# Ledger of designs, part 85: designed miniproteins, single chains, continued (2)

Each design is a single chain, and the fold is of that chain. pLDDT is the mean over its residues in the fold that is shown.

## One batch from the design tools (miniprotein)

Design m7127
Fold by ESMFold2-Fast:
Structure m7127 (fold): chain A 81 residues (1-81)
Amino acid sequence: SEREELNRAIGLVLAAIGALFQAENAKTKEQAEEALRDAERVLRDAKDLLKKSTDPDVQELAKKAIELAEEAIKAAREKLE
């Protein structure tokens, strides 16, 4: 249902924010690797939701989750160099 997709989209935005925070604050290689894995999972799920949903609100939230997840991936990769 659209409501289930909306709840999923909100959850993905929150997960992306969490992954970005973890990536930016990673003090160890292991923490950066965990943030990277979480961000990559969110990115995949958000892209899948964006492709499947026809709800504009879900699409906007999915796009926001994608942006945040991509920032988290970049931050985590910088910590792993």
Scores: mean pLDDT 90

Design m7128
Fold by ESMFold2-Fast:
Structure m7128 (fold): chain A 109 residues (1-109)
Amino acid sequence: ELEKRLEEVVEETREKLDELAERAKKELSPEQAEAVERLVELAKGGLEALKRLALAGASPEELRSAGKTLLTLLRERGDALGVPEEVKEEVLKIFEEGARRIVEVVEEA
C-alpha cells in the first residue's frame, strides 16, 4: 500500500516534469532545451532516491531534510547547466511539491 502510493506520487511528478521538458523544446533553443532535459532527469533521480529512502523506513523528518538537500543540489546543477532562471524555478517547484507529497504519504502511514 505505502509502495503503491509513493509510486503514484513519483509517477505524477515525473509526468509534470516531462510536460515541462516538452514545452521547453518548443520555446527554447536546442542547447537550452538540452540543459532543461538534464535538470529534469536529475530531478527524477532525486524523486526516486526519496521514494527508496521512504521504503527503507526513513522518517518524515529525514525525508524533509533529504528533500531540502536535493533541492539545493538541483538548484546548483541547474545554474551550472545554464538552465534559464524561470524554467529552473518551475522544475524546482515541481520537484519540491513531489518531495512534499512523498513526506505526506509517509506521515499518513
Scores: mean pLDDT 89

Design m7129
Fold by ESMFold2-Fast:
Structure m7129 (fold): chain A 71 residues (1-71)
Amino acid sequence: SKERELLLELIRLTGEVTRIALEEGLEAARRYAEERVAELAEKFGLSDEEKEALLRLVVGFAEMVLEADLA
């Protein structure tokens, strides 16, 4: 299903964005996330609101991991 494919892509993207945040910092991770979320929005026919929500989710997770790593 499209929902399952989107979920698997989001899991992969979240892992990649988190790795970039830990290795290169949050700004680099955010730029990468913006490009990949735009590609997913095109592929899965997501609205601008859904695209923004996914970007916030993915980057927000990376921010939480960075906070834990610095503690």
Scores: mean pLDDT 86

Design m7130
Fold by ESMFold2-Fast:
Parts: C-alpha cells; structure tokens; sequence
Structure m7130 (fold): chain A 55 residues (1-55)
C-alpha cells in the first residue's frame, strides 16, 4: 500500500467501534487502543483477530 495517513486515523476509530460491537472485554479494548496509539496497527489488528470468535 502507498502512504495513507487518512487510513491510519480511520483505522483507529474503526478498530474501536469493531471492538465495542464484538463486546470484547474492556482490557482487550484498552490493549488494542494502546497499540494503535503506539502506531502498531499490525499488533492491534492481530490482537483483534485473536480476541474475536473463530468462525
């Protein structure tokens, strides 16, 4: 992907809303947000996937 500053900001809000909708524990939600605040989008995504129910 090319450099996408808008995507970075939008992903933070998107991950926050997805975590709330999935009813993830507050500790997991805080961890995802902390990773996003550190700029670790891959880590935040990996944690979200790991915490979400497997289909």
Amino acid sequence: MEVDLTGVTDKREGYRLIAERLDLPPEVRERILALLDAGDLDGAHALLVAAAPAV
Scores: mean pLDDT 68

Design m7131
Fold by ESMFold2-Fast:
Structure m7131 (fold): chain A 59 residues (1-59)
Amino acid sequence: HVEEARKALEAGDYERAVELARKALSIDPTNPEARTLLARAYAKLGKLSEAGAVVESGP
């Protein structure tokens, strides 16, 4: 799931990257890469407050 989120982010499909990163976090909430990808995807969509909340929330 993390790898698919990363590919979506690299392809510019930021909404898809958010979906895949959230799915990865639902399976493993402690996954730091999934959290980072979700934050990056939100930042690319202009949702900086959501991106910050993802980084700060922790497991």
Scores: mean pLDDT 73

Design m7132
Fold by ESMFold2-Fast:
Structure m7132 (fold): chain A 55 residues (1-55)
Amino acid sequence: MSEEERERYVEAAATLVRAGFSREQARALILAQSPHLTEEEAEELAREGAKRAGV
């Protein structure tokens, strides 16, 4: 994935975590919308999003 795509996913995950979703819920939502991603990639994006959200 491109750096721009990665940044969009991380910000989407951060937004979900700020809205009260868990990191695992953010990961599941990313995978549901983006079937081309691996489970490991979605986990990394959700983790970085949670970190950006201050959690």
Scores: mean pLDDT 81

Design m7133
Fold by ESMFold2-Fast:
Structure m7133 (fold): chain A 98 residues (1-98)
Amino acid sequence: GMEELKEEVERTLEEIKKIVEKIKEIAEKIKEKYPGNKEAEKKAKELVLEAEVIEGLALIAYAVGKLTGDYEFALEQLKKALEKMKELLKEAEELLKK
């Protein structure tokens, strides 16, 4: 039902926010691992910017869902944002590992 869709939308948005926080933490660790390295600093900044862009788009989709009642649209967009965020997290972890 609509309440179940709302709950899934809220859970998906919260998962996205948690992954953004993890990416930001990894970006700081990359800077700490390579102090004074301009390339590492640039890559860390790019990771944070990409995460914030994906989160921003997810928040817009959430707002549209709330304003229109189209929670199916909101959930579909949030699931796509979550997939992109998981891909970005994996990229961040690989960059920290090298």
Scores: mean pLDDT 89

Design m7134
Fold by ESMFold2-Fast:
Structure m7134 (fold): chain A 110 residues (1-110)
Amino acid sequence: MYEGKAVDENGKVLAEARGPYGEELEVRGPTPGDFYEGAVVSALRGLELDPLEKALENVRDIAAYAGAEIVDVEGKETPDYRELRVTLKYKNEKGEIKTVTLEARVEKPP
């Protein structure tokens, strides 16, 4: 199972993705945002690649495209799953600093 979401500083879900392992991801978000949807999918797809730094490479690419800074990274791997949490900060067109947290988890195939 793939599970991932992007949340703002208030815990509002900006994008989420879920699906069975090896199948198409269902992607949805209450707020339209190509960046958040792409970031969640990139993190989930990266977690299919061992080790966790591959997921970080994917997130760094999306962050660079959006002009965002990676400010925190937490990763965990067990025999059954990999998970990743990344906190990003970026400056929007109005000059406001926005914070988004990506949370992604992938169950390992047996």
Scores: mean pLDDT 67

Design m7135
Fold by ESMFold2-Fast:
Structure m7135 (fold): chain A 59 residues (1-59)
Amino acid sequence: SETVKRELKTAAEWLLKNAKSPEAVRYAQEALEAIDSGDYDKAVELIQKAARANRAAQA
Protein backbone atom coordinates (compact mmCIF):
# COMPACT_ATOMS: atom_id res chain seq x y z
CA SER A 1 0.00 0.00 0.00
CA GLU A 2 1.05 3.61 -0.57
CA THR A 3 0.81 4.42 3.16
CA VAL A 4 3.03 1.49 4.21
CA LYS A 5 5.63 2.33 1.53
CA ARG A 6 5.69 6.01 2.59
CA GLU A 7 6.01 5.19 6.30
CA LEU A 8 8.81 2.66 5.77
CA LYS A 9 10.69 5.00 3.42
CA THR A 10 10.42 7.86 5.94
CA ALA A 11 11.75 5.63 8.74
CA ALA A 12 14.63 4.26 6.63
CA GLU A 13 15.59 7.74 5.39
CA TRP A 14 15.57 9.13 8.94
CA LEU A 15 17.77 6.24 10.15
CA LEU A 16 20.22 6.82 7.29
CA LYS A 17 20.46 10.58 8.02
CA ASN A 18 20.95 9.90 11.75
CA ALA A 19 23.19 6.82 11.43
CA LYS A 20 25.69 6.44 14.30
CA SER A 21 27.73 3.56 12.85
CA PRO A 22 28.67 1.92 9.53
CA GLU A 23 26.33 -0.97 10.41
CA ALA A 24 23.40 1.44 10.81
CA VAL A 25 24.21 3.01 7.41
CA ARG A 26 24.32 -0.40 5.71
CA TYR A 27 21.04 -1.63 7.24
CA ALA A 28 19.25 1.64 6.40
CA GLN A 29 20.49 1.49 2.78
CA GLU A 30 19.44 -2.17 2.49
CA ALA A 31 16.01 -1.24 3.90
CA LEU A 32 15.56 1.38 1.15
CA GLU A 33 16.49 -1.26 -1.45
CA ALA A 34 13.96 -3.69 0.05
CA ILE A 35 11.27 -0.97 -0.11
CA ASP A 36 12.09 -0.33 -3.78
CA SER A 37 11.72 -4.07 -4.50
CA GLY A 38 8.39 -4.23 -2.61
CA ASP A 39 9.73 -6.56 0.10
CA TYR A 40 8.17 -4.77 3.07
CA ASP A 41 8.76 -7.64 5.53
CA LYS A 42 12.49 -7.47 4.81
CA ALA A 43 12.38 -3.65 4.98
CA VAL A 44 10.83 -3.78 8.49
CA GLU A 45 13.50 -6.25 9.66
CA LEU A 46 16.31 -4.07 8.25
CA ILE A 47 14.83 -0.88 9.76
CA GLN A 48 14.79 -2.63 13.16
CA LYS A 49 18.42 -3.71 12.68
CA ALA A 50 19.45 -0.15 11.75
CA ALA A 51 17.66 1.25 14.83
CA ARG A 52 19.33 -1.33 17.10
CA ALA A 53 22.76 -0.54 15.60
CA ASN A 54 22.18 3.17 16.31
CA ARG A 55 21.20 2.48 19.93
CA ALA A 56 24.24 0.22 20.43
CA ALA A 57 26.58 2.91 19.05
CA GLN A 58 25.24 5.64 21.39
CA ALA A 59 24.51 3.56 24.51
Scores: mean pLDDT 84

Design m7136
Fold by ESMFold2-Fast:
Structure m7136 (fold): chain A 65 residues (1-65)
Amino acid sequence: REEVLAKIKKLLDEAEKALEEGKLEEAKKKIEEALKLAGENDIVLTPEQVKKIQELVDKIFEKLN
């Protein structure tokens, strides 16, 4: 499922860029889409990807509240 893995990576990269641009809602949607794709396709995320998601989520929540 190389296509799905590539899409997840792209979504996480886009989420990071959106967060850097202050687009919190867009960043959140990109992260949610990446997690949904991983879950629906039974893809185990790497520790590096999990850490990146945690950092992005933490930054989004910090900005929202």
Scores: mean pLDDT 77

Design m7137
Fold by ESMFold2-Fast:
Structure m7137 (fold): chain A 58 residues (1-58)
Amino acid sequence: SPELEAKIAAVPDPAEQRVLRLIHRLARGEVSYEAVVEEAKKAGLDINDLLLRKAELD
């Protein structure tokens, strides 16, 4: 969705933007949950907080 991409692009942290895009791809079945968790962990981000934030952006 162009609206979702615009909302993600407005997030100040590029690492959060990357993980939010991966969560969107996870919802579409394009990536594994384990891959998203690993990327969040590498970025020092809480996956549960990002899952909630992605739901709020939808």
Scores: mean pLDDT 81

Design m7138
Fold by ESMFold2-Fast:
Structure m7138 (fold): chain A 60 residues (1-60)
Amino acid sequence: MEYLEKAIEYEKKGEYEKALEYALKAVKYMAENRDKLSPEELEEATRKILEIGKKYYESK
């Protein structure tokens, strides 16, 4: 999932605002394409999105 990959990339760079922006885009993509994603992909993506959100919150 392109949005999740970009979110992870920005997280690694310490750009948490951009990481969160792409993480939110990934959430929207997952909601609209839930039937096209495996349960394992949904769980992994959800875990990573929550991790990015926590890092964003802690950076403020």
Scores: mean pLDDT 80

Design m7139
Fold by ESMFold2-Fast:
Structure m7139 (fold): chain A 80 residues (1-80)
Amino acid sequence: SEERIREAIERGRRALEGLERVERRIRELKERGKSLEEALREIIRESEDPAEREAARILLDMERGIKRAIERSKELKKKE
């Protein structure tokens, strides 16, 4: 269905727009002393923009994934 494809593309474009807005808000919140995780959690809780919330959720999952990978790498290097 053409309509479903257009809707999916529009949702994707809104998510990308939300990503840029989330990046700006992260910068502002970090300047106020918040960590990346704290900033992303705040955006998820307080933003009325579904695009910002979706982008922030994706970024939070990615940040946590990277953080876990780094910790696993550190533990592997410390093991005999």
Scores: mean pLDDT 78

Design m7140
Fold by ESMFold2-Fast:
Structure m7140 (fold): chain A 88 residues (1-88)
Amino acid sequence: DFNLETSLKKLAQEVKAGVTGPVVQADELIAGVYLLRGESGLGHFLLEAARQEKSITNLSDAKTVLQNLGIDPEVALKTAKDKIAELS
């Protein structure tokens, strides 16, 4: 089960430690989807990824799935990064 608080706390620790790259950004997208669309939105993201045989933990796949759902990946990333910055 996805836990937003645990995910954001982990991401805040990783960002503070200087961890960067596509794996962190994919995790930020997942958190950003939850922040923008709630648990239901995350559920739709997971279902659409499965339908398209794409992995939400792969940044390129995650961005493609979000675009198909009408969610801007850059808005999701910014939403997560802004929230992570509050916790850092």
Scores: mean pLDDT 81

Design m7141
Fold by ESMFold2-Fast:
Structure m7141 (fold): chain A 120 residues (1-120)
Amino acid sequence: AVVVTESGGGTVPVGGSLTLTGTISGADIAKHSVGWYKVAADGTKRGIASISADGKGVNVSSAWEGRATISQDAANNTAYLNLTDLQPEDTGVYYNATDAVPGAADGGAHGAGAQVTVVG
């Protein structure tokens, strides 16, 4: 079974920065794409950033351009999302997702998510 654990959430001021961490077990991160997405209060999923299995392809959503950086440490099966210049609308639950399990619902494994609250 694949298990994902997100951490690094918390409360930050407007204009603040935060790094989220996703630790993966039961799969080799170097063989799967990894992405981060946010679930808003209305349940809407919005992609933030993704990195390809070989680490050579990075995609950042237009809403997060210049404010989100994605990276991975394949040796430690860990993915990172660094967020900067946070705004109140960035409040939500952030999930790390992998496509590590073919045929899984939502295209991969994810954990319980990391809550981020932006206060001004």
Scores: mean pLDDT 77

Design m7142
Fold by ESMFold2-Fast:
Structure m7142 (fold): chain A 62 residues (1-62)
Amino acid sequence: SRLAEVEARLREVADELARLSEELAAAEAAGAPQDEIDALRARIEALTAELARLTAEYEALR
């Protein structure tokens, strides 16, 4: 069902966000180059927007 598809995507996006947040924290602690930090932040921003979109779709399907 569409609801199950959205739930699966929400789980995948949440897991990826958790992983990227850990990578960002590690990169910042290690003094990684600014371009690497910026790339991680950009990915987190994009996935956060996707999470918001999927959450809205999930609420609309309930």
Scores: mean pLDDT 87

Design m7143
Fold by ESMFold2-Fast:
Structure m7143 (fold): chain A 56 residues (1-56)
Amino acid sequence: SRLEEALERAREAIREGDLETAQRYLTEAYILAVEAGDEEALKEVEELARELQSLR
């Protein structure tokens, strides 16, 4: 799904230290998770956002 792809892309970008790409996919994943009402995906987005903040 698009949500799963966005989450995977965000994780990969975080691992690579590509903060701009990570933020872009994380934003997409957030929007898709809200639209789907996917509570677990929203939790993953929050966790990834914390990781992203720690890299700044």
Scores: mean pLDDT 84

Design m7144
Fold by ESMFold2-Fast:
Structure m7144 (fold): chain A 61 residues (1-61)
Amino acid sequence: SALDALLDQINALIQQYLDATDPAEREALLAQIRALIDSATELTDEQKEILWAGVDSIVAA
């Protein structure tokens, strides 16, 4: 489904972010993740807020 494809893309970018050691690359990947979530028509506002919180938790760790 379109939702499954979107979640697969988000997960792939998160894995790239976690594997990245260069701060500039991490910032670029984080921006891509945020933009992908923000532009996603398949996600409700509530689902977007949950994903934002999840990303922020990963970044803070």
Scores: mean pLDDT 81

Design m7145
Fold by ESMFold2-Fast:
Structure m7145 (fold): chain A 100 residues (1-100)
Amino acid sequence: KEEILALLREAIRLANRAATLARQRNLPQDVQDLIMEVAAGLHEARELLEQGREEEALRELKRAIDKANEAIRKTADDPELKELLERVRELAERAVELLE
């Protein structure tokens, strides 16, 4: 549980950094919104895990991963953003594996 929470805190930190960079670089609003939705989904999953609601947290993590995959595709022209989002996805996927 502590390991999963640590993974999610790092993923949230990187997702928030990606959101800040997307805004600073004036990416299309739909891309900025997707990255913010990834961060929000990870926050919700972390809160659900802290409440012991592991099945619901797993569902929210899987949704956040789907949104991260879409954001990665939409940031293909920005290597730094793509790398940050790929790291977010990797951390979230590790959290899913540990919950299963």
Scores: mean pLDDT 88

Design m7146
Fold by ESMFold2-Fast:
Structure m7146 (fold): chain A 88 residues (1-88)
Amino acid sequence: EVEWAERSLDLYIAAAEKAGNKELVKLLEEARRAIEAGDWERAEALLEKAVPAGKEAYAALSPEELEALRKELAALAAEANAALEAAA
C-alpha cells in the first residue's frame, strides 16, 4: 500500500528534521520519491543506507519527541489496519 508507506515515511522525515540530521532527511526524501515512482528496489537501497543514521538520529530525540513519533506511527498503523480489515 503506497499511501501508507509514503505517510509512514513522512513521519520519519519529520522526526529526522527535529533531530537535525540533514543527511537522513535527504535519504528518506529520496526513498519517498522512489516509492512514489514505484521503484521499490531503489527505495529499499536508500532505506538500508538510512538505517544506521536513523538509529543515531532518533536516539538523539527528546523523550517527548519520541513519544509524539510513536503516537503518530501507532495512529497511522491503526488506520492502515482498519483499511486492511475494510478491504477483507
Scores: mean pLDDT 74

Design m7147
Fold by ESMFold2-Fast:
Structure m7147 (fold): chain A 85 residues (1-85)
Amino acid sequence: SHMERIKELKKRIEELQSKVDELEAYFEKNADKLTPEEVRRMRLAAQVLADQGYTELAELAGTRKAPVELISLYLEIDRLKKELE
């Protein structure tokens, strides 16, 4: 049971990471379309990510390269990784 749960969590993380990679490529070309409110939410998410040791993701969020939808995926991946512990 526990081993099957770990396997399922790892698979889910891989699926979300694949979606992140696809969306990052798309949104990098469209960063100029972000609203001030979206930028504010990204900067708040970047602070949380940095505090948790995700320095590269925090930098990406802070530079407008990741919109709110992508930040939600980063946070979901972090949540699942913590569940693996």
Scores: mean pLDDT 70

Design m7148
Fold by ESMFold2-Fast:
Structure m7148 (fold): chain A 77 residues (1-77)
Amino acid sequence: MDKEELEKEVLEAMGLMAVGVFKTIHNATEEQAKRLAELILSAKDLESLKKLINALLNAKSAEEALENVEKVLKELK
């Protein structure tokens, strides 16, 4: 495995874990959790993923998490 490919897989797994934890804590709907997972998995590198995870964890609700993560993604483009 390429080192970069392995790093990306680890980051994606961490992102999905964060979404799972968030769903449990904030009682997010399956649609909201799926959308968050799709946004997190769109991260290209470790730095981008860290920013997306931080945006998710700082949110007080599933709706706020979606807004925060989408805003960060637009800034990373």
Scores: mean pLDDT 75

Design m7150
Fold by ESMFold2-Fast:
Structure m7150 (fold): chain A 79 residues (1-79)
Amino acid sequence: HMTPEEFLKKAKEILEELKKIPGVDRSRSAVELYQKLAEEAEKLGLDSVAEYFRRMAEELRARGPDVEDPRIRELLEKL
């Protein structure tokens, strides 16, 4: 099973890849990605990290994401 340290490293790598993708803030897959990051962080007892990712997912959802990016979908599948 993934340790908190391994998760944080993986999350950082995913976030760096997200920075390279234009229009990520309009992606439905980005909402799903942040939600899954929050769920995994919560399972590991990283409550503050989980809250941060849940907040990011809610902020993006509130914007009414209307596009789908396969690059973000690939990141979601790797998590």
Scores: mean pLDDT 80

Design m7151
Fold by ESMFold2-Fast:
Structure m7151 (fold): chain A 91 residues (1-91)
Amino acid sequence: MERIERLVEELAKLYGLSEKEKKEILEELKKAVEEDPDDPTLRNGLLQAALELLEKGVVSQREAAEIAGVSQRTISRLLRERRRKEKELAE
């Protein structure tokens, strides 16, 4: 739960979300986690959001790993793979 709250707070700071929008996003994420914590779509969504915050320099690799619920090694590997794909797709 605290992990989801941290994610929503950092996204709100990065994208300038209102307090109402923060509360709505937080409520929906909490509901999704409580309904199915092992949902692969939810896990992947949290992972992508954590990687975006890390690329923007808003969080550390450790904080991104905590938000996504994975190891720092996994974050480091996925960030490298994401940067490689972005470079290959750059027109």
Scores: mean pLDDT 72

Design m7152
Fold by ESMFold2-Fast:
Structure m7152 (fold): chain A 119 residues (1-119)
Amino acid sequence: MEEAERYRKMSVDELLAEIEARLAAGQPVNLDAIGEALAKMSPEEILEFARKVADRLRALGHPELAEQALRYGEEMARLKKEIPNATPEEQEKLREKIRTYAANLVLLGVQARRDAAAA
């Protein structure tokens, strides 16, 4: 609700910093609010976000997760580009798919931090 509105007003860097700060503190991350924020970003902003997540995953020793993050970003950007040419019903399905990929992208960061903490 209020948190989703706050996240929608954030830049790529601000949203990534918020997610990273919460993960580092072991605090819960609102996947729905983050998914909504990413679904409203441009294709270029989505790809920038995914690249920054991938760079962080590589720094944590997870190059395979970094490649997966880039694939999620590319798929979200592709889906976002389809929205203007879709019917209203198809637009909602496309947004839902973007939200799913966004949640999976954040969960890669959660996994990498758990693995790093266990090492």
Scores: mean pLDDT 80

Design m7153
Fold by ESMFold2-Fast:
Structure m7153 (fold): chain A 114 residues (1-114)
Amino acid sequence: SLLDLLEELEGVLGRMSEEVLAMAQANAPNEEMLKVVERGVERARELLERALEVATPEQQRLLERVLELLEEALREVKEMVEANAPNEEIARRFLLRLSEIQALLAEIRAALEA
């Protein structure tokens, strides 16, 4: 169901958040942090594409916005890694973007339960 897909998506975003935070604390290489973000975004994209197939037109617009924000977050991380930005700044920027996406997903799920 759409709700099950959104619950799995929230799990993916939560795991990505935990891994990125842990990598920042460990001062992991930027390239390794990028790999974690790329894998998480790819999995999230797969779940969002499946959600879009079963969503109503109003739900599709909101889910497309979630996908847009995820793609923007990945693009920012790639640009920061290429610019050799500090690991802490990359993590901070990404985690902020991810929290905004998680908040939007929570609103979408709440609307489905109403």
Scores: mean pLDDT 88

Design m7154
Fold by ESMFold2-Fast:
Structure m7154 (fold): chain A 70 residues (1-70)
Amino acid sequence: GSMAAKEELLRKAEEEAQRLAKESPDGYIRGQAVLEGARIAAGLLPDSASPQAIENAFKAIAEKVEEDLK
């Protein structure tokens, strides 16, 4: 479907954000950073992005959040 790859990336980020928020207030902040990164990346993904491209984007976002919030 149209935009399905973008929706899947956002869904993965939302699940991770919910997981992090359950750990602590610090986890909530990290989760929000992951969601913002996913929104930006979703804007850059083609509608036909492969599952591998979505996984790569999600991993890159998680790594960036760790770098920014260390």
Scores: mean pLDDT 77

Design m7155
Fold by ESMFold2-Fast:
Structure m7155 (fold): chain A 70 residues (1-70)
Amino acid sequence: AMEAARRAAAELLRAWLARPDESEEPRLRELLAQLDLDEVEARLREMRRRAVEEGVPAEELLREALAELE
């Protein structure tokens, strides 16, 4: 279940970073909340900044965020 949720979140995060106006942002926010990530709005803004400015892939951004919970 957790692995499937992480995969779905990574796919939606990739879509949101590539096409924010066509993304499933509400579903992405829901999945991130299910993964116990707090301050989802602020976290998504930082993830977008790093993806645009530093070229960090969505999978790595999600992995780093989830590592903070351990």
Scores: mean pLDDT 72

Design m7156
Fold by ESMFold2-Fast:
Structure m7156 (fold): chain A 101 residues (1-101)
Amino acid sequence: SVSAADLPADEAIARLREGIAEGRKKLTPEEIENFKRQLRDALLKLGLSEAEAEAIVNNERDVLLLTLMLQAESLGMDDALALLLAQASPALQRYWAALEA
């Protein structure tokens, strides 16, 4: 199989989404809720308001996009990361800027 880093951005994102979906099947509801709590605490520490933090953690699209962005960054997929960031909500874009990627 071809490395995800060697794929065009759209195909790389599709592979990352598939991997995340398979990983998510192994998580319990309690593990998902714990992840959301930890994410909310991290967002607040980076200076987001309580309302902005709640909007991100309760938005399944934003949680998925953030997970995809973190994976793309860790794998050096700069084009995929840029495409994902362009699709992100203003609150998620503010969070990503604060993370010092």
Scores: mean pLDDT 73

Design m7157
Fold by ESMFold2-Fast:
Structure m7157 (fold): chain A 69 residues (1-69)
Amino acid sequence: EEEKFEVEVDIALALIYLAIAKLDPSVPQETIDKLKELVDKAIEAYKAGNYEEARKYVQEAIDLFRKAL
């Protein structure tokens, strides 16, 4: 399934970004907290089979990370 695979890749990427943000002292704690919240919501939506919702949350997480850099 196309959407499922794309969401899986995007979630993996967002988790990598979250890990990088946690190790980077220049990233504000508020940004880390929000990024974690968005990634957690994406994973919950993915587990529920709601791939469109998971995709929205993961894209918000990636956009937030890009703005923090």
Scores: mean pLDDT 81

Design m7158
Fold by ESMFold2-Fast:
Structure m7158 (fold): chain A 79 residues (1-79)
Amino acid sequence: AEEYTEKGIKLLFEGKYEEAIEYFEKAIAEDPNNARAWGVLGLAYAQMGKNELAREYAEKALELDPNNVYARAALAQIR
């Protein structure tokens, strides 16, 4: 799970949002309680302008970890 999350984050910063999302989905499939993976998934959708999906996934991340930096960043970007 963590290896997939790290690979996805690298792709996210390269602007490869679709590929990053695939890795975050793999991380979540292995560990549905991985707040970091949910948070960066929300951030990826926010970067793509998919505001409703960004909000949904960011809220899921904050439910698991209220201090999730990526989820907070995603919500700040879509408002």
Scores: mean pLDDT 85

Design m7159
Fold by ESMFold2-Fast:
Structure m7159 (fold): chain A 59 residues (1-59)
Amino acid sequence: MIAASLEEILKLYEAGEITPEEALESVRRLREQAIAAGDTKTAARLSEVEAELERKLAE
């Protein structure tokens, strides 16, 4: 489930187990999977998370 994978990525990022750049790459891959699956709602959520991670990297 794409949503469960997103929650796992965010948990690892919050725990400091992965870098913001690694989290961003993983979110981008999940977004591609959501689009391919036709899950537009999950794809939209992933796009929002991607934008937030990009903002944090720019700071």
Scores: mean pLDDT 79

Design m7160
Fold by ESMFold2-Fast:
Structure m7160 (fold): chain A 82 residues (1-82)
Amino acid sequence: LELPKEVEERMKEIVALAQAGNLEEARKLAEELARRAEEEGDLVGAAAAYAALALIARAEGNEEEAARYAELAARLAAEALA
């Protein structure tokens, strides 16, 4: 799975914030990344952003939201590879 450089840099920042326990800021960046990827038609970037949102939701204890984001990420990744 090849990530655009800008998406890769944003994902590294999101992961670092999540690992530090700064889930609120991690979520904001992941939501912004998802929005931009969707606006640009970047299915790979959108899939990565929603995968990050799923991880953040699990860390927040929201398993239902995490499952929803994980399903969306998987669908977008499948579309990108088709």
Scores: mean pLDDT 81

Design m7161
Fold by ESMFold2-Fast:
Structure m7161 (fold): chain A 86 residues (1-86)
Amino acid sequence: GKDLEEIEKEVEEAKKKTEEIIKRAEKEGPSKEDLEELKEMKEKLEELKKLLERVGAPEELLKKLEEAIKLIEEAIAYIEELAAKE
């Protein structure tokens, strides 16, 4: 049960980092480093979701992971669009 709490914390930290990257890109412009960090976070959360599905984790936790992954995907698309305009 405690390991699920740690996973929820990782998901929340990823969301916070994604929001920080978006705000930075809006103010300072897109960076390749921020884009790579978003892609790495997405890959990590996708891998984590696959592992949790195999062990039968609660649907509520899987939904939180899906929401975080979607947020990161939207952030990646947004930053790539900003970079394409520069």
Scores: mean pLDDT 82

Design m7162
Fold by ESMFold2-Fast:
Structure m7162 (fold): chain A 68 residues (1-68)
Amino acid sequence: SELDKEILEILLKYVSEAKAKEILEMIQRLSDPELAGLAVALKLMEDISVEEANKVALQVKELLERHS
């Protein structure tokens, strides 16, 4: 979907393709944008700073909310 492509493009700026796809699959299993945002932040903090992870997670959460 277009939403999945947008999320993947955002994630690919910060993490590897394999990691971005894992995060996208995780988001697809969650119905709540708040929980999806939290999960994205936690997963990204494995590779990038807490500040950057939270910023990206907020962007993904807002994108999910717009498509709800």
Scores: mean pLDDT 84

